# Ledger of designs, part 88: designed miniproteins, single chains

Each design is a single chain, and the fold is of that chain. pLDDT is the mean over its residues in the fold that is shown.

## One batch from the design tools (miniprotein)

Design m3058
Fold by ESMFold2-Fast:
Structure m3058 (fold): chain A 87 residues (1-87)
Amino acid sequence: SEFEKVVEELLKLLEEAARHLEEQGDLKGARGLRTLAEQIRKALEAKDYRKVVTYAQLAAAEMARNPLVPEELVKRVRELADRLASL
């Protein structure tokens, strides 16, 4: 589905952000994003689309609060989270 395709793209960006944080030495930040990604995966598996949107928005907010995450990556995740909320 369109929704599942957007979630898969968002999860790839979260892993990219987590890997970047890990490379910068922010192990706690990386772990936080991977935990949110796992919660998104579990919610999608359960077809709980509202929970997927909630965790996606939380992930975007977490990335925005972390100065080590590139602004372009934050913007892309926010755009995907907003798109999920509109589907």
Scores: mean pLDDT 90

Design m3059
Fold by ESMFold2-Fast:
Formats: sequence, structure tokens, C-alpha cells
Structure m3059 (fold): chain A 67 residues (1-67)
Amino acid sequence: MSTVVVRAPTGGGAGAGALGAAEAGGGKISDINHQEGVARAEVKDGEKALEAARRAAAVYGGSAEIE
């Protein structure tokens, strides 16, 4: 299991990135912090999840990384 962290100007943008990670990497969203614009997803395939998270987060001006 890997944790993908998504950061965006809004919690909705961060959540969208984390959802992309969960769907692509085979996992779930573990946390969403709307005030900080941070969301986390726990996934089985971290590399595939990170690629999807970065694509989704970029739409909202955000970024993603593996923790």
C-alpha cells in the first residue's frame, strides 16, 4: 500500500485528485482536509495512482506526490 497526497487551492480539487488516485491505483480516499486543500488516498499501485492523481489535480491547479 502507498499513500498519495494531493494538494490543491480547494478541498474539492484535492478530493478529485485523490479520487483519481483511488480509482486508478486500486484503493480508497483516506482523508480530505477542505481548509488546507489536502486529500490522501491509500492505494495498492502507487505509481499508477500518482499518474492519475497528477492529471486530475492539474485541472484544479493542484499537485500530487507519494508520501
Scores: mean pLDDT 83

Design m3060
Fold by ESMFold2-Fast:
Structure m3060 (fold): chain A 68 residues (1-68)
Amino acid sequence: PLEARGAASVKEVLEKMIEKLEEEGNYELAKKIKEYLEKGDYVSAANEVSGYLTGDFEGIREAEERNR
């Protein structure tokens, strides 16, 4: 059977990200990622994490400038 090692590693990383987001008070994103993990939707969970990481300063600043 397929080794679950990779899936376990991804799940561990996602769980760490959820903890960090909750510590920051970003409960909305943390809850969204957690729900994807509970559904076993690692692709959607990873996509949300990727969006957060790649949206660090640049994506957030662009959105803030565009708002108003």
Scores: mean pLDDT 66

Design m3061
Fold by ESMFold2-Fast:
Structure m3061 (fold): chain A 100 residues (1-100)
Amino acid sequence: MLPEELLAMSPAEREARLAAQMAALEAKLDEYLAAQTDLTEEQKEKLREIFLESARAQIALQREYLEALREGRPLEEIERELRERAEKEEAKLQAKLAEI
């Protein structure tokens, strides 16, 4: 990640960039699910919801990371907290996928 580039942007530009990332992830997910011939439409919708929830959580973590950097918090502390939260979100994603 290049947090220095995001910090150099205005707040509006940063929010626009994060929104663009979310839109790109949603488009890729829709393309991926459309290619799955063995899944029902109900299963595709459930997978879409699970992955979009995960993507939103990741975007929220990026936003929190930028806020913490702006507040001047130690980089090592920020990276530790984000790693722990990313691992928790990954475990949550795997648990939800197991229900499909």
Scores: mean pLDDT 77

Design m3062
Fold by ESMFold2-Fast:
Structure m3062 (fold): chain A 68 residues (1-68)
Amino acid sequence: SDEEILEELVKRGEASADKFKSAEDLLEHIEKVIEELEKQGDEVGLRVAKKELEEVKKTIEELRKKME
């Protein structure tokens, strides 16, 4: 389930348990951070945040495939 995916992300240090209801909420939060960084012109922060988003998406996909 998405809650189990979120728990694994928290265990890996990728997310905070208190802030998100699901893996989708976490992804939406990271995407909003990316939009804010683009508005600020922070190229370095934007590159780091996009890499983090891709790693989180990959972890979610791997966990979903393992769960069915």
Scores: mean pLDDT 69

Design m3063
Fold by ESMFold2-Fast:
Structure m3063 (fold): chain A 64 residues (1-64)
Amino acid sequence: SEVAEKLTELAKLLAELLKKESFEKAAQRVLERGKELGVETYTKMMVQEAKETGKVAESVRFAP
């Protein structure tokens, strides 16, 4: 789905940013991108799960 595609790109972005930046900075950038793509709610869920589990990829399951 379109939402799943966008969330996959956001998950990759979060993973890349976490190699270079703190979680807080990475999360802020990913949330801003999620707003631009119109998937802010799912992006917030993804960021929250990444914070709780330490795993970015698992949040893709929230996509319809």
Scores: mean pLDDT 74

Design m3064
Fold by ESMFold2-Fast:
Structure m3064 (fold): chain A 64 residues (1-64)
Amino acid sequence: AQEAVVEELIAEIDAADRVDFRELAARMKAAGLSPAGVRRLVAHLAETHGLDASVAAVEAAIAA
């Protein structure tokens, strides 16, 4: 299930002092995340790293 991949990415975001949004977007694309999975990750980034981080993640995901 994609839920396991989303939970792994959330755990990595929480453990990291900084997030490489381009690398994160490439990993999301490689995992084939559904719109729901992408939405959950973006919401978590907004909550933990702020709105600018969620915008950067969405832009990187669109570019990937």
Scores: mean pLDDT 69

Design m3065
Fold by ESMFold2-Fast:
Structure m3065 (fold): chain A 65 residues (1-65)
Amino acid sequence: MSVEEAAQHLVQLVREGRADALMLLLADPSNLSVLSQLHPDLQEVLNGFTVEQLKQVLDLALQNL
């Protein structure tokens, strides 16, 4: 999955009222382990990204909100 596709996935979750996923990642990108308990599909999507790529995903998601 590309950085842009992951960002769109996070935007969609926020629009669906599930902003908790975005807030957890904004607090600490290492919160993926906590996120997997709430949104297992997000852990699988984001598990391949570096910290730099996760920051890009978060930046793009915020720009589209």
Scores: mean pLDDT 66

Design m3066
Fold by ESMFold2-Fast:
Structure m3066 (fold): chain A 92 residues (1-92)
Amino acid sequence: SAAARREALEAALAAYEEELERAGVEGVSREEVLAKLRRLAREHDDEATLRRLEALERMDERAKAIRTEAERDAANEEARRWHAEIEAIEAA
């Protein structure tokens, strides 16, 4: 599945970050590791890795959209609670 592929790639990235930490490299983020992998994949014409990175980016964009949708739902729920409070005050 797409989720299993993402999980495997994230595990590989975590292992790579752990290796960089052991080497004493500071201030390297997940985004910087991904950018480095993309550069290396392009340099070595590793089309399979480039396709996997592209798929991960598409999944991240989808996850961001879902998060935005959840934030919208949370705001709507808060608005509903606020209106219920006003109705309770008006009824008193």
Scores: mean pLDDT 62

Design m3067
Fold by ESMFold2-Fast:
Structure m3067 (fold): chain A 89 residues (1-89)
Amino acid sequence: EEEARQALSRAALAMARAARELPDDVSQQVIDQVSQAATAFASGDYEAAAEHLQRARDLLREAGALSPETEQAVRDAIEALRRARDARR
């Protein structure tokens, strides 16, 4: 859980930084997905959190704003979230 929380925070920060370079409507969509991921994580829905991060990643990719570093942070967060899901049994 702590690993997933840390990875999610790192991915959220990287995505928020990338979104700042985008038009307001696209930036808001990315931020909304990241916010939904954080809400899902807080409710213990790790798979929903991972799905929202994937959607935010896809929005950044479509906008041409997905750096290798941001993509890696998102990958690490999704992996950590899925490990947290599997640990709950």
Scores: mean pLDDT 83

Design m3068
Fold by ESMFold2-Fast:
Structure m3068 (fold): chain A 74 residues (1-74)
Amino acid sequence: MPVEVSPEFAKRFGAELRAEREQAGLSQRELAEIFGISPATVSRMESGELPFSETSLRMMVYLAVEELKRVVLG
């Protein structure tokens, strides 16, 4: 049973994804290459179109890891 993501969560996640990507100096294309998805998918996720899928989970893990590196490594 796939878990449905709330629209509020999807929009917040998209905004956080964009902020982290921009802080890392990455383009939407470069972030897409890291996750093995299309730049159009990154653009949709950043705009709040976030389906609950394996790709969404991997991107959530990416944000958590980048935040952890920033806090731990400076």
Scores: mean pLDDT 68

Design m3069
Fold by ESMFold2-Fast:
Order: sequence, then C-alpha cells, then structure tokens
Structure m3069 (fold): chain A 120 residues (1-120)
Amino acid sequence: IKELKEKAIALAKEALRISEELIALIEASDLPQEVKEKLIKALEELKKTLEEIIKYLEENEEVSWEKYEEYALKLSEILAKIDEIINDNPSIPQEIKEKAFELRKVVGELVDVLEEIVNI
C-alpha cells in the first residue's frame, strides 16, 4: 500500500505540473478569450481535485471505496469537459492537444493506481 500511495502522489504531482504547463500554453495561444477561460477553468478544477487527492493520500493509511469513486468521477468529468472544449474548437494548436493527451494519460494512470489501493 505505501509504495502504491507514493506512486499515486507522484502521478498526481506530475498531473499538476502538466496542468500548469497546459495553462501557460493556452494563455500564450491565439485562441479566443472565451475558449481560454473555459479551458483554464476546467484545468483549475483539475488542479484543485489533484491537490485534494494528494492531501487525502498523505493523511490516510487506507483509501475508502467512497473516496476512490468520488475522485475517479470528478477526474473523469473534468477530463470530459476539457475534451469537449477541444473537440468544439478545431483551431486549437497541436501542441495544446498533445499536452492534453499527456495529461489524460497521467490522470488515467493515477485512477488505475487508486483502484489498486482500494482493492487491497
């Protein structure tokens, strides 16, 4: 459990780093202001959820099924919002799309590790 928790914390911190990089790329882009605001808002919600997950893992020996389901659902909903915004805006630069894909991959790995912890 300790090794899986440390891995989950590391993945959550990596997702935070990627989210910050993605926000910087969005702010520097030529995207319409409304699109930037929607994407940044979703990414800030993601950062908040990741910080809550890190705190929960640091403060608790066990991960409850209830907390796992809560975090998995929140992460899934936020990533779905990001995907919808990207799909609705074909002019989004390839670099932003690639970084968003990297973020989704890392968050997916985090959810998989949290599921492993709950099933122990």
Scores: mean pLDDT 87

Design m3070
Fold by ESMFold2-Fast:
Structure m3070 (fold): chain A 74 residues (1-74)
Amino acid sequence: SAAARARALYEAGRYDEVAADERAPLPLRAHALAVLGRFDEAERVIAGFLARGGDPADPYLQAAIALLREHARR
């Protein structure tokens, strides 16, 4: 499945490929974008996921939010 493939790329550290995969789960894409320093894009993906009724406790979403908080603190 697209989700399983995106997760495999993520686990392999291929964050650029996960970020570019429009079929990847949004929490996984948000974290990949945050790891790449693409914070504005990560924020938009997080907002989109939550607007769709996504789980705010998702571990990849929470990892992305943690990186955004680090960036906000400089």
Scores: mean pLDDT 86

Design m3071
Fold by ESMFold2-Fast:
Structure m3071 (fold): chain A 90 residues (1-90)
Amino acid sequence: SLKDIEELAKEILKIYLESYENKDFLGGLDKIGELIKQKLPKEAAEKILELIKKYRPKIEEAEKKSYEEALKVVKELLDKIQEIIDEVIS
């Protein structure tokens, strides 16, 4: 349902922000991946998991530079994840 998709997006953001605060980005990405596998159809889940895998090293590099750079990369990833989710409900 649309409500389930909205709750998924909110939970993804929450996990990511908590992971950043705790300096555990990799653990956060793994939690997001598991949540996506449970909540989305396999095709959409696989696309998002591949996207997370691609962004993992980019986020690590950005974090080493600054908080602002890390936030830009995180926002880009979350926006792309939301685009894939929107395609599922369209």
Scores: mean pLDDT 76

Design m3072
Fold by ESMFold2-Fast:
Structure m3072 (fold): chain A 57 residues (1-57)
Amino acid sequence: SSARERARAEEEALRAAGQRAIDELRAADPSTSDEMVEAARRTVDTLAAERRAAIEA
C-alpha cells in the first residue's frame, strides 16, 4: 500500500479509537459536558492529522 493509503488508514483508526473512548467516558459519567466532548474530539482530530502528515513526510 502507498504511504497515503497507510496514513489514511491510521488517521481513520485513531479517530475511531478516540470516538470509542469518548463513548466510554459518557457511559461511565453521564455528567460529561458537551464542551468536554468537543475538546476531546478536536484533540483527536489534531493528533490524527499530525500522524497522517508525519507518515506522508
Scores: mean pLDDT 79

Design m3073
Fold by ESMFold2-Fast:
Structure m3073 (fold): chain A 77 residues (1-77)
Amino acid sequence: AADIRVLAEGLLEALELQAKGKTDEAGKIALEAAKEAGVTGENMEKALTEAARLALEERGDELSPETRAGLEGLSGL
């Protein structure tokens, strides 16, 4: 299984960068986090869903509205 905590931290950083208009940097951080977490094509949807839910659960009250919306979208995959 993928390292859901590593992926959750990477998703948080990527979505904050995207909210600031840094789309290319956000994509790079997301890709690097996915590789470090051991995401594969077969586990990607499940890993993203679980990571987004973990991030919302642990840090939901600390998140910007844009970051929270992004994670809620991913958690619905």
Scores: mean pLDDT 76

Design m3074
Fold by ESMFold2-Fast:
Structure m3074 (fold): chain A 69 residues (1-69)
Amino acid sequence: MDPVFLVAYAEFKKILLEAGLSEEQAEKAARKIAEVAVEKGKVTKEDVRKALLEAGLSEEQVEKVLELL
């Protein structure tokens, strides 16, 4: 159990849910972002963008979420 993964997962899942994503989309995207946090030690906006696109969000939805970060 990686504490960096758990913290990043919890933080980003909260932000994504506040942005109006479904529980399933927020979980998928937050997990992907948390994996990047473990690998790189820091998450960039581009890492978040890629994770959101992979979770099935449109480009417009992704940009709206990034404005909340």
Scores: mean pLDDT 79

Design m3075
Fold by ESMFold2-Fast:
Structure m3075 (fold): chain A 94 residues (1-94)
Amino acid sequence: MTEDQKEFIARLKAESLIRQLEAEAAASTDPELKALYEHMVEAIRRATETLSADQVMFFVDRVSDILLEYRKNPEMTPEEVRERIEEALREAEA
């Protein structure tokens, strides 16, 4: 895969996830859950500005997995989700 192709795919994945999270935040009546989605959007935007295309794709995929796990596990706290996102960002930077 070329660098241009990687950059395009990374941007498309990031923008798609951001739109999904912004829609979830707008639909949420829970201030804590809304703040969590807004935090996720900020983390993804920061990643696209500072990380390589490969690192962005890795981070976006990890955030998507964390979000899917959170939806399936109602016992998971927003604080635990934030910790997993910060861990994913550190892994992406490695």
Scores: mean pLDDT 82

Design m3076
Fold by ESMFold2-Fast:
Structure m3076 (fold): chain A 78 residues (1-78)
Amino acid sequence: PAPTPEQQALAAEFRAAATPLAEKLLAALAAGDKEAAKAYLEELAAILTEKMQTLYPEKAEEIKEKMAKTLAEEKALI
């Protein structure tokens, strides 16, 4: 099943917003700047959460809880 035009548009918006943050996150990790890496990871998680809640508003609370847990686990690895 192919994604809907709405899902494709949201994915394109996410890529446009996330790509520069992902590049900065990788650069911060390579430099050993853990605080900057955590900040960029938080920004990426916030953008992804917002886009996912837009796609699935009926699951907004569930998405928020799962993303918060995943973010905490990912930050612990940095």
Scores: mean pLDDT 79

Design m3077
Fold by ESMFold2-Fast:
Structure m3077 (fold): chain A 68 residues (1-68)
Amino acid sequence: MDLIKQTTDLGVKMIDAAVKRVVARKEGNKEEEKKATAELYKYSSQESKLLGDEESARRNEEEAKRAA
């Protein structure tokens, strides 16, 4: 229930997903790129929800579903 810890943990996961997406894109691995992109948007949506930004949360959740 510590917002700072939860936000920080999500930030780390988002960075990891972003790195995986860039690597997959450079390697031409479309399946891994899709997976990493979906994870990135999923974690971004969760962070937005924790911060009370419902619009960004919904937008990121939609992008995650589109990427998966």
Scores: mean pLDDT 79

Design m3078
Fold by ESMFold2-Fast:
Structure m3078 (fold): chain A 74 residues (1-74)
Amino acid sequence: MDLKTVAEQLAKEARERGLDRVSELYEEVAKNPDDPVTVTAAIFGLIAEAFESEDPEVREWLLEGARKLAKAAS
């Protein structure tokens, strides 16, 4: 699965979870999948959102999403 497809799926899942800021990070990656600055910024943004989350399930989901982006980008 390519980076754009992964980002589009995760953006939709973030919207369904009510995580508007997280959805925006994934949408930026989907628009600019070939820009390493955008992809790197999104990964760090997801990690920051995970550190701010008090919900262990949401935190794990955010970290898993960051891992999926990193894997698809490599």
Scores: mean pLDDT 84

Design m3079
Fold by ESMFold2-Fast:
Structure m3079 (fold): chain A 82 residues (1-82)
Amino acid sequence: AGVDLMIRGQLLKASDLAIQLAKNGDYDSAQKIVDRLVKHAQAVPQDYGLLDRISDVYGALGDYDLSRQYRQQAQQARQQAA
């Protein structure tokens, strides 16, 4: 029920898979993975590493507006963590 460090590692691996799926044209599977990443990021908005990976997945999907938004959120979270 809580956010665990082990889960974070699994989410980062899932982001790498989503990027590969999007590059191979499997946009539906990549979208399902990024939707799960986004839901998890809503619980930990300070996790700039996860936000950067979400940005990368949206970029691979061709959604450059969402990619840019999540990159900006990651930069803000990184500044807040300093």
Scores: mean pLDDT 81

Design m3080
Fold by ESMFold2-Fast:
Structure m3080 (fold): chain A 96 residues (1-96)
Amino acid sequence: MALERLRERIRREAGSERLRRMGEVLAGFLVLRRQGLSREEARRRLEERIREWLERGELSEEEAEFLLEVVRLAAELEDEEIEELAREIARLEAAA
Protein backbone atom coordinates (compact mmCIF):
# COMPACT_ATOMS: atom_id res chain seq x y z
CA MET A 1 0.00 0.00 0.00
CA ALA A 2 1.25 3.50 -0.87
CA LEU A 3 0.39 4.77 2.62
CA GLU A 4 2.60 2.15 4.33
CA ARG A 5 5.47 2.82 1.88
CA LEU A 6 5.33 6.57 2.67
CA ARG A 7 5.16 5.86 6.43
CA GLU A 8 8.26 3.66 6.13
CA ARG A 9 10.07 6.49 4.27
CA ILE A 10 9.04 9.00 6.98
CA ARG A 11 10.46 6.71 9.69
CA ARG A 12 13.74 6.25 7.75
CA GLU A 13 14.16 9.96 6.99
CA ALA A 14 13.39 11.21 10.52
CA GLY A 15 15.86 14.00 11.39
CA SER A 16 17.04 14.43 7.77
CA GLU A 17 16.55 17.22 5.22
CA ARG A 18 14.62 14.69 3.10
CA LEU A 19 11.86 14.55 5.74
CA ARG A 20 11.35 18.32 5.38
CA ARG A 21 11.26 17.96 1.57
CA MET A 22 8.66 15.18 1.86
CA GLY A 23 6.54 17.47 4.05
CA GLU A 24 6.78 20.32 1.52
CA VAL A 25 5.73 18.04 -1.36
CA LEU A 26 2.79 16.50 0.57
CA ALA A 27 1.61 19.95 1.73
CA GLY A 28 1.87 21.21 -1.87
CA PHE A 29 -0.20 18.24 -3.08
CA LEU A 30 -2.97 19.06 -0.57
CA VAL A 31 -2.94 22.76 -1.57
CA LEU A 32 -3.42 21.81 -5.24
CA ARG A 33 -6.23 19.38 -4.30
CA ARG A 34 -7.98 22.12 -2.28
CA GLN A 35 -7.68 24.39 -5.36
CA GLY A 36 -9.81 21.82 -7.24
CA LEU A 37 -7.15 19.84 -9.13
CA SER A 38 -7.63 16.08 -9.52
CA ARG A 39 -5.06 13.72 -7.97
CA GLU A 40 -3.55 13.16 -11.44
CA GLU A 41 -3.41 16.91 -12.18
CA ALA A 42 -1.81 17.64 -8.78
CA ARG A 43 0.75 14.86 -9.46
CA ARG A 44 1.63 16.25 -12.92
CA ARG A 45 1.92 19.81 -11.56
CA LEU A 46 4.26 18.78 -8.72
CA GLU A 47 6.33 16.54 -11.03
CA GLU A 48 6.73 19.53 -13.39
CA ARG A 49 7.75 21.76 -10.44
CA ILE A 50 10.30 19.20 -9.19
CA ARG A 51 11.82 18.94 -12.70
CA GLU A 52 12.04 22.75 -12.87
CA TRP A 53 13.87 22.80 -9.51
CA LEU A 54 16.28 20.16 -10.83
CA GLU A 55 16.92 22.15 -14.05
CA ARG A 56 17.63 25.29 -11.96
CA GLY A 57 20.14 23.40 -9.80
CA GLU A 58 17.98 23.75 -6.66
CA LEU A 59 17.81 19.94 -6.26
CA SER A 60 20.31 17.15 -6.97
CA GLU A 61 19.21 14.35 -9.34
CA GLU A 62 18.96 12.02 -6.31
CA GLU A 63 16.72 14.48 -4.41
CA ALA A 64 14.53 15.03 -7.48
CA GLU A 65 14.05 11.26 -8.04
CA PHE A 66 13.21 10.79 -4.34
CA LEU A 67 10.58 13.58 -4.46
CA LEU A 68 9.12 12.26 -7.74
CA GLU A 69 8.62 8.87 -6.02
CA VAL A 70 6.90 10.63 -3.06
CA VAL A 71 4.55 12.46 -5.48
CA ARG A 72 3.70 9.20 -7.32
CA LEU A 73 2.85 7.48 -4.02
CA ALA A 74 0.80 10.48 -2.80
CA ALA A 75 -1.31 10.35 -5.99
CA GLU A 76 -2.46 6.84 -4.92
CA LEU A 77 -3.77 8.14 -1.56
CA GLU A 78 -6.94 9.84 -0.34
CA ASP A 79 -6.59 13.46 0.86
CA GLU A 80 -7.22 12.34 4.47
CA GLU A 81 -4.30 9.89 4.28
CA ILE A 82 -1.97 12.61 2.95
CA GLU A 83 -3.13 14.96 5.75
CA GLU A 84 -2.27 12.24 8.31
CA LEU A 85 1.23 11.82 6.81
CA ALA A 86 1.78 15.61 6.74
CA ARG A 87 0.85 15.81 10.45
CA GLU A 88 3.28 12.96 11.27
CA ILE A 89 6.08 14.78 9.42
CA ALA A 90 5.27 18.11 11.16
CA ARG A 91 5.37 16.36 14.57
CA LEU A 92 8.76 14.76 13.80
CA GLU A 93 10.18 18.07 12.48
CA ALA A 94 8.98 19.88 15.66
CA ALA A 95 10.69 17.19 17.80
CA ALA A 96 14.03 17.54 15.97
Scores: mean pLDDT 81

Design m3081
Fold by ESMFold2-Fast:
Structure m3081 (fold): chain A 74 residues (1-74)
Amino acid sequence: MITRQEVAQIVHEVYEKVREYLAKGKKLTKEQKEILKKIDELTEKFFNSTDPEERQKIGEEIKKLAEELKKMLE
């Protein structure tokens, strides 16, 4: 089961990768910005949800989007 701590770590790692990418003088594409926006929206829903089943589904989506964005930022 995906935990609150695990989601917080995943989100932190994504923002660290974004900061590193921008620090190298690179720009985020429209697609990358949309993925980051979705992660942000889902993260808000995750931490505001009291339903464990809903949190599990949202957490898994955050994890998938985070992995996708990290691969795009290589």
Scores: mean pLDDT 84

Design m3082
Fold by ESMFold2-Fast:
Structure m3082 (fold): chain A 105 residues (1-105)
Amino acid sequence: SLLEEGRRLIREGIRAYREGKYDEAAKKFREAIALFSKVDTDEGKFELGRALINLSTVLADQGKIDEAEKYLKEAEKVAKKVKDDIDRSLLTMGISVNRLYLKKL
């Protein structure tokens, strides 16, 4: 499924990010975003939000601050559409942490 393939790409992206392979990580997160954007479910929206937050983090670490901010704002719009209260709260927390990180840079 698109959801399972997207989650695989997120796991690969997180591994690449932890290894300092930022271009590879960004590529994996962009591919996951494209897949999750096709999944019009609450779970798909949650995973889309998570992928956007992860991409923003990688771009920030690459010094691409304006692009990181763009994807973080997109994550905020997606989070507002997530109906599950716990999942929406998890996204909101991730976005808040990433905003504080961007302000420090």
Scores: mean pLDDT 91

Design m3083
Fold by ESMFold2-Fast:
Parts: structure tokens; C-alpha cells; sequence
Structure m3083 (fold): chain A 94 residues (1-94)
């Protein structure tokens, strides 16, 4: 359980980074790059949902992974992206 929570934490950080990179690429007019990075973010989110389902992670486990991910983020945008990714995983498990 603890190891899977940390694995989910790392996936949440990865999703946040990919979403921020996609937004940056879009703002620079790099539409093809932005699309590719958004697809990678969605794939990582799907992997995170699969991890949570296959390991029967509780809402508390997901919230703990989210808190651990947020604690590693120095910027408000990164923290917000992690919060959003965690909320989306929780909705997929309903």
C-alpha cells in the first residue's frame, strides 16, 4: 500500500508537469507539440486510474498521494495541476 501510494504520487507529479508543458507549448504556437504532450498526460492519467483500481486504493490513499505530490511542488501552478489530477482520478473511481 505505502509503495503504491508513492508510485501514484510520482504519476501525479508527471501528469502535472506534462499539463504545464502542454500549456507552455500551446502559448508558443507549437500546436503539434502541445497535442502530443496532452496525449501523454492523458495516457499517464489513465495509467494512474488503472494503478488505483488494480491496487484497490482508497480515497484516503489517493488524497495522501496528492498531499505528498503537492509537498514536492514549489510553484502554485504545479500544486494546482496536482490537485486537479488527483480530483480527476477520484471522479473516475466513483
Amino acid sequence: MEEKVKELRDLLIQIAGLRLNAKRAESMGKEDEARRVREAAQQTLDDAVKLAKENNLSKEDIEKARELAISQMDDPEGRAAVEEAGERILKELE
Scores: mean pLDDT 84

Design m3084
Fold by ESMFold2-Fast:
Structure m3084 (fold): chain A 88 residues (1-88)
Amino acid sequence: VEPLLKKAKEAIEAGKLDEAAELLHKALQEILKAMQSKDPEVKKQAEIHYIELQKLLVELFLKAGVLSEEEAEKLLAILDKRLEELKA
């Protein structure tokens, strides 16, 4: 999952939004599969990756002009708080 999320971030930064969307879709499929695991550690890592994916979706929508900077900052703050809770 991490290589897909990294490539998606690079694609967003390069303005390759269609490529970024496809990479995020592939990452989502792997995350959803991992979330069905009976292993609590695998499930926890999948939840962390899901939040990282949501942060990249916010960046993608900001770059595409769908979200304002203020809306993006508010959404990222909520996601960062959730990520801290999962890592604690």
Scores: mean pLDDT 83

Design m3085
Fold by ESMFold2-Fast:
Structure m3085 (fold): chain A 81 residues (1-81)
Amino acid sequence: ADLEAEIAREEARIAELQANLDKYQKTFDDYKKRYEETGSSEDLLNYYKAKANAKKFQNELDTEQSRLDALRAEYEARRAA
């Protein structure tokens, strides 16, 4: 029961991180395009900020996916015993 609850919580956390990653990936692409059109230093700064946030969320997502894989492996091992 507890392990199944942990898996469910981890899946929810991964979904939230993926949504944030998708948001920031779109945002830095939009700001890059704006910078290419405007030459604005503000658009360039916003591009780098969004890109840095996307990288942060990707790193967090990779870590949480590894944890989910470990929890699922433990759950299957428990069921096999």
Scores: mean pLDDT 84

Design m3086
Fold by ESMFold2-Fast:
Structure m3086 (fold): chain A 70 residues (1-70)
Amino acid sequence: AMSKEKKTLLLNLLRQRASFQDIADVLEVSQETISNLFKGYSQEDRARILLKFLDVDPDTAERVLQEFAL
């Protein structure tokens, strides 16, 4: 399970629409792994997948997803 500190950092990166490399660094995986997982997905879809992976509560997820909406 990811620590609260890492979850907070990742949520802040998602809010800032951070690069795949920044997200990969927090998750301790390669950038290629993140790139392959999210290939062809919109920023909103990437956020949805990551928030589900992090087991974030629905209210927090909705707030972060709204920040990616155009």
Scores: mean pLDDT 67

Design m3087
Fold by ESMFold2-Fast:
Structure m3087 (fold): chain A 99 residues (1-99)
Amino acid sequence: SDAMLEELIQLLNELQTRISNARTREELFESVEETIARLNELLNRAESLGDEKTSKLIGNIINRLRKVMASTMHKPVEEMKEALIQTINELKTEVEKEK
């Protein structure tokens, strides 16, 4: 499971870089949606292995990313970026705590 937690941290780091480099709302949306698709693949793998702890963690990450997108999608792009970066940093801390 540590290997899946490391993959999860790498995925969140990649998302943070993509969000930091994004210039448009469309780029922010695409970055988050592509990351959620990859998180769902990882979730399916965790569930197939009976890893309930990692499955719950990934599910919470997906839900929090969707929630921050929904709450900020009508705000200026810079406010969306700041909220997404803050959320990603909080999620990375939560994943590291599970190691």
Scores: mean pLDDT 88

Design m3088
Fold by ESMFold2-Fast:
Structure m3088 (fold): chain A 82 residues (1-82)
Amino acid sequence: SLEERLEEVRRLVEAGDEAKLAALITASALTVIGELLQPLDAERARRAYEAAQVVVAALELLGEETSLLKKARAVIAELEAA
């Protein structure tokens, strides 16, 4: 679930496991890209939305104001407006 993935993000940040956190951010960002490159249905939109929330949560906890964070926030806003 999204809640379980957000809890894993928090746990990895607290543990200082940079390699696993980087892998989770990368996998989540690739999920957003992969889902949005397919014909968008409600289930794909939900998966993209949840993956974008994982990216935002991880980067915000790290204090990283990157272009990826800004783009992930934009994806969330667009999917919430649909």
Scores: mean pLDDT 77

Design m3089
Fold by ESMFold2-Fast:
Structure m3089 (fold): chain A 56 residues (1-56)
Amino acid sequence: SLRDRAAEFFEAVRPSRPMTEDLLAQLRRLYAEDARHRGLDVEAALAAFDEVVAAS
């Protein structure tokens, strides 16, 4: 699912430091670029990413 893919991406790039707003914005941008390259719905993929981040 889009949520599972977002969770995998988040964990793969997860830093060992506390998540800052700037770092979160950078990860969100990178995920949008990844989703676009994979032919996914970018808006739906970002919504799933935001849900994964909120649940973390």
Scores: mean pLDDT 74

Design m3090
Fold by ESMFold2-Fast:
Structure m3090 (fold): chain A 73 residues (1-73)
Amino acid sequence: SERKAFIDRIAQKIIGIFSEKPTATVGELAKRLGVSKGTVKAAVGVAADLLSTMMRGMGVEPAANLKEELLKP
């Protein structure tokens, strides 16, 4: 859906921000990206899924709680 494509795009931006500043908070991401905290939380879930897939592709087993880790610090 259109919304899914939008969330996927925001997730890619979040991954980029985390590469530069791993300690970015949900509130900081929402402010920087100009979206709601709910949108950031949804996008972080997608980002965690993308990172998990990439890590498994590299032979690294991701944490089951990766989404929670990304949402906290």
Scores: mean pLDDT 73

Design m3091
Fold by ESMFold2-Fast:
Structure m3091 (fold): chain A 66 residues (1-66)
Amino acid sequence: MLEDEINEALARMYYSIALQLMKKGDYKEAIELYKEAIKILKSMKNPDEELIKEIEENIKKAEEKL
C-alpha cells in the first residue's frame, strides 16, 4: 500500500507543523494544515479515526482563538 504509506507520512507532517503553529499562536495557518491532514487521512482505506478526532479537536480549539 504505497499510496497509504506516503499519505500517512504526509498527513503526519502536516499535523506536526500545525501543532508547532498552534504553540506559536498562528491559529489560522494551523487550521489550514490540520484540515489538509484530515483530508489526506480520510482518503486512505484504513483511516486513523483516533488521529482524525484528535486533529478535529485541535481545529475547534484553534477556531475558538480566532
Scores: mean pLDDT 84

Design m3092
Fold by ESMFold2-Fast:
Structure m3092 (fold): chain A 81 residues (1-81)
Amino acid sequence: MEVEHFFETVASSESLEEVARRFAEEYGEVSSARLVRRTRSPSGEVRVELEFELKDGSRLRVTAWGPSEDVTTTVQLVVEK
C-alpha cells in the first residue's frame, strides 16, 4: 500500500539530507540510504530526493525542500512508502 506523509519542520544546523533521514527513521531502522537527486533553483530553493531501505525490506522515498542553505529555515518533506 502506497502512503504519502507530509511534514513541516524547522531545520537549524541540519542538511536537508539529515532532516530526510531523521524522518525516515520514524518508520523503522534504516539499513541504507541513497541520494536520488539534488537540485537548486535560481531563487535559492534546495530540493533533495532520497531513497531509504529499512531493515524489514521496505523502501521509503523522502523528498525534502527548503529555501537557502545559509539560514535557519522551514523544511517541508514528503515521505512515500
Scores: mean pLDDT 69

Design m3093
Fold by ESMFold2-Fast:
Structure m3093 (fold): chain A 62 residues (1-62)
Amino acid sequence: TFDGKPVSNAQFQAFVRALGTADTDGNGTLDAAEVAALATQLHSLGLVPGDTLTPEQVQELE
């Protein structure tokens, strides 16, 4: 992940929502099917799968 890569507020909110939906078993990891579903949703939102946000971005959007 690149800390300097910009992510819009709307894209981040959508990403967080997609993450919550994809992790259906609540084990803190995504299986292959969950990753595929998340990748499709993120692609439709203009995000890339596997992006990690900085702590500052997470705090901003609490």
Scores: mean pLDDT 52

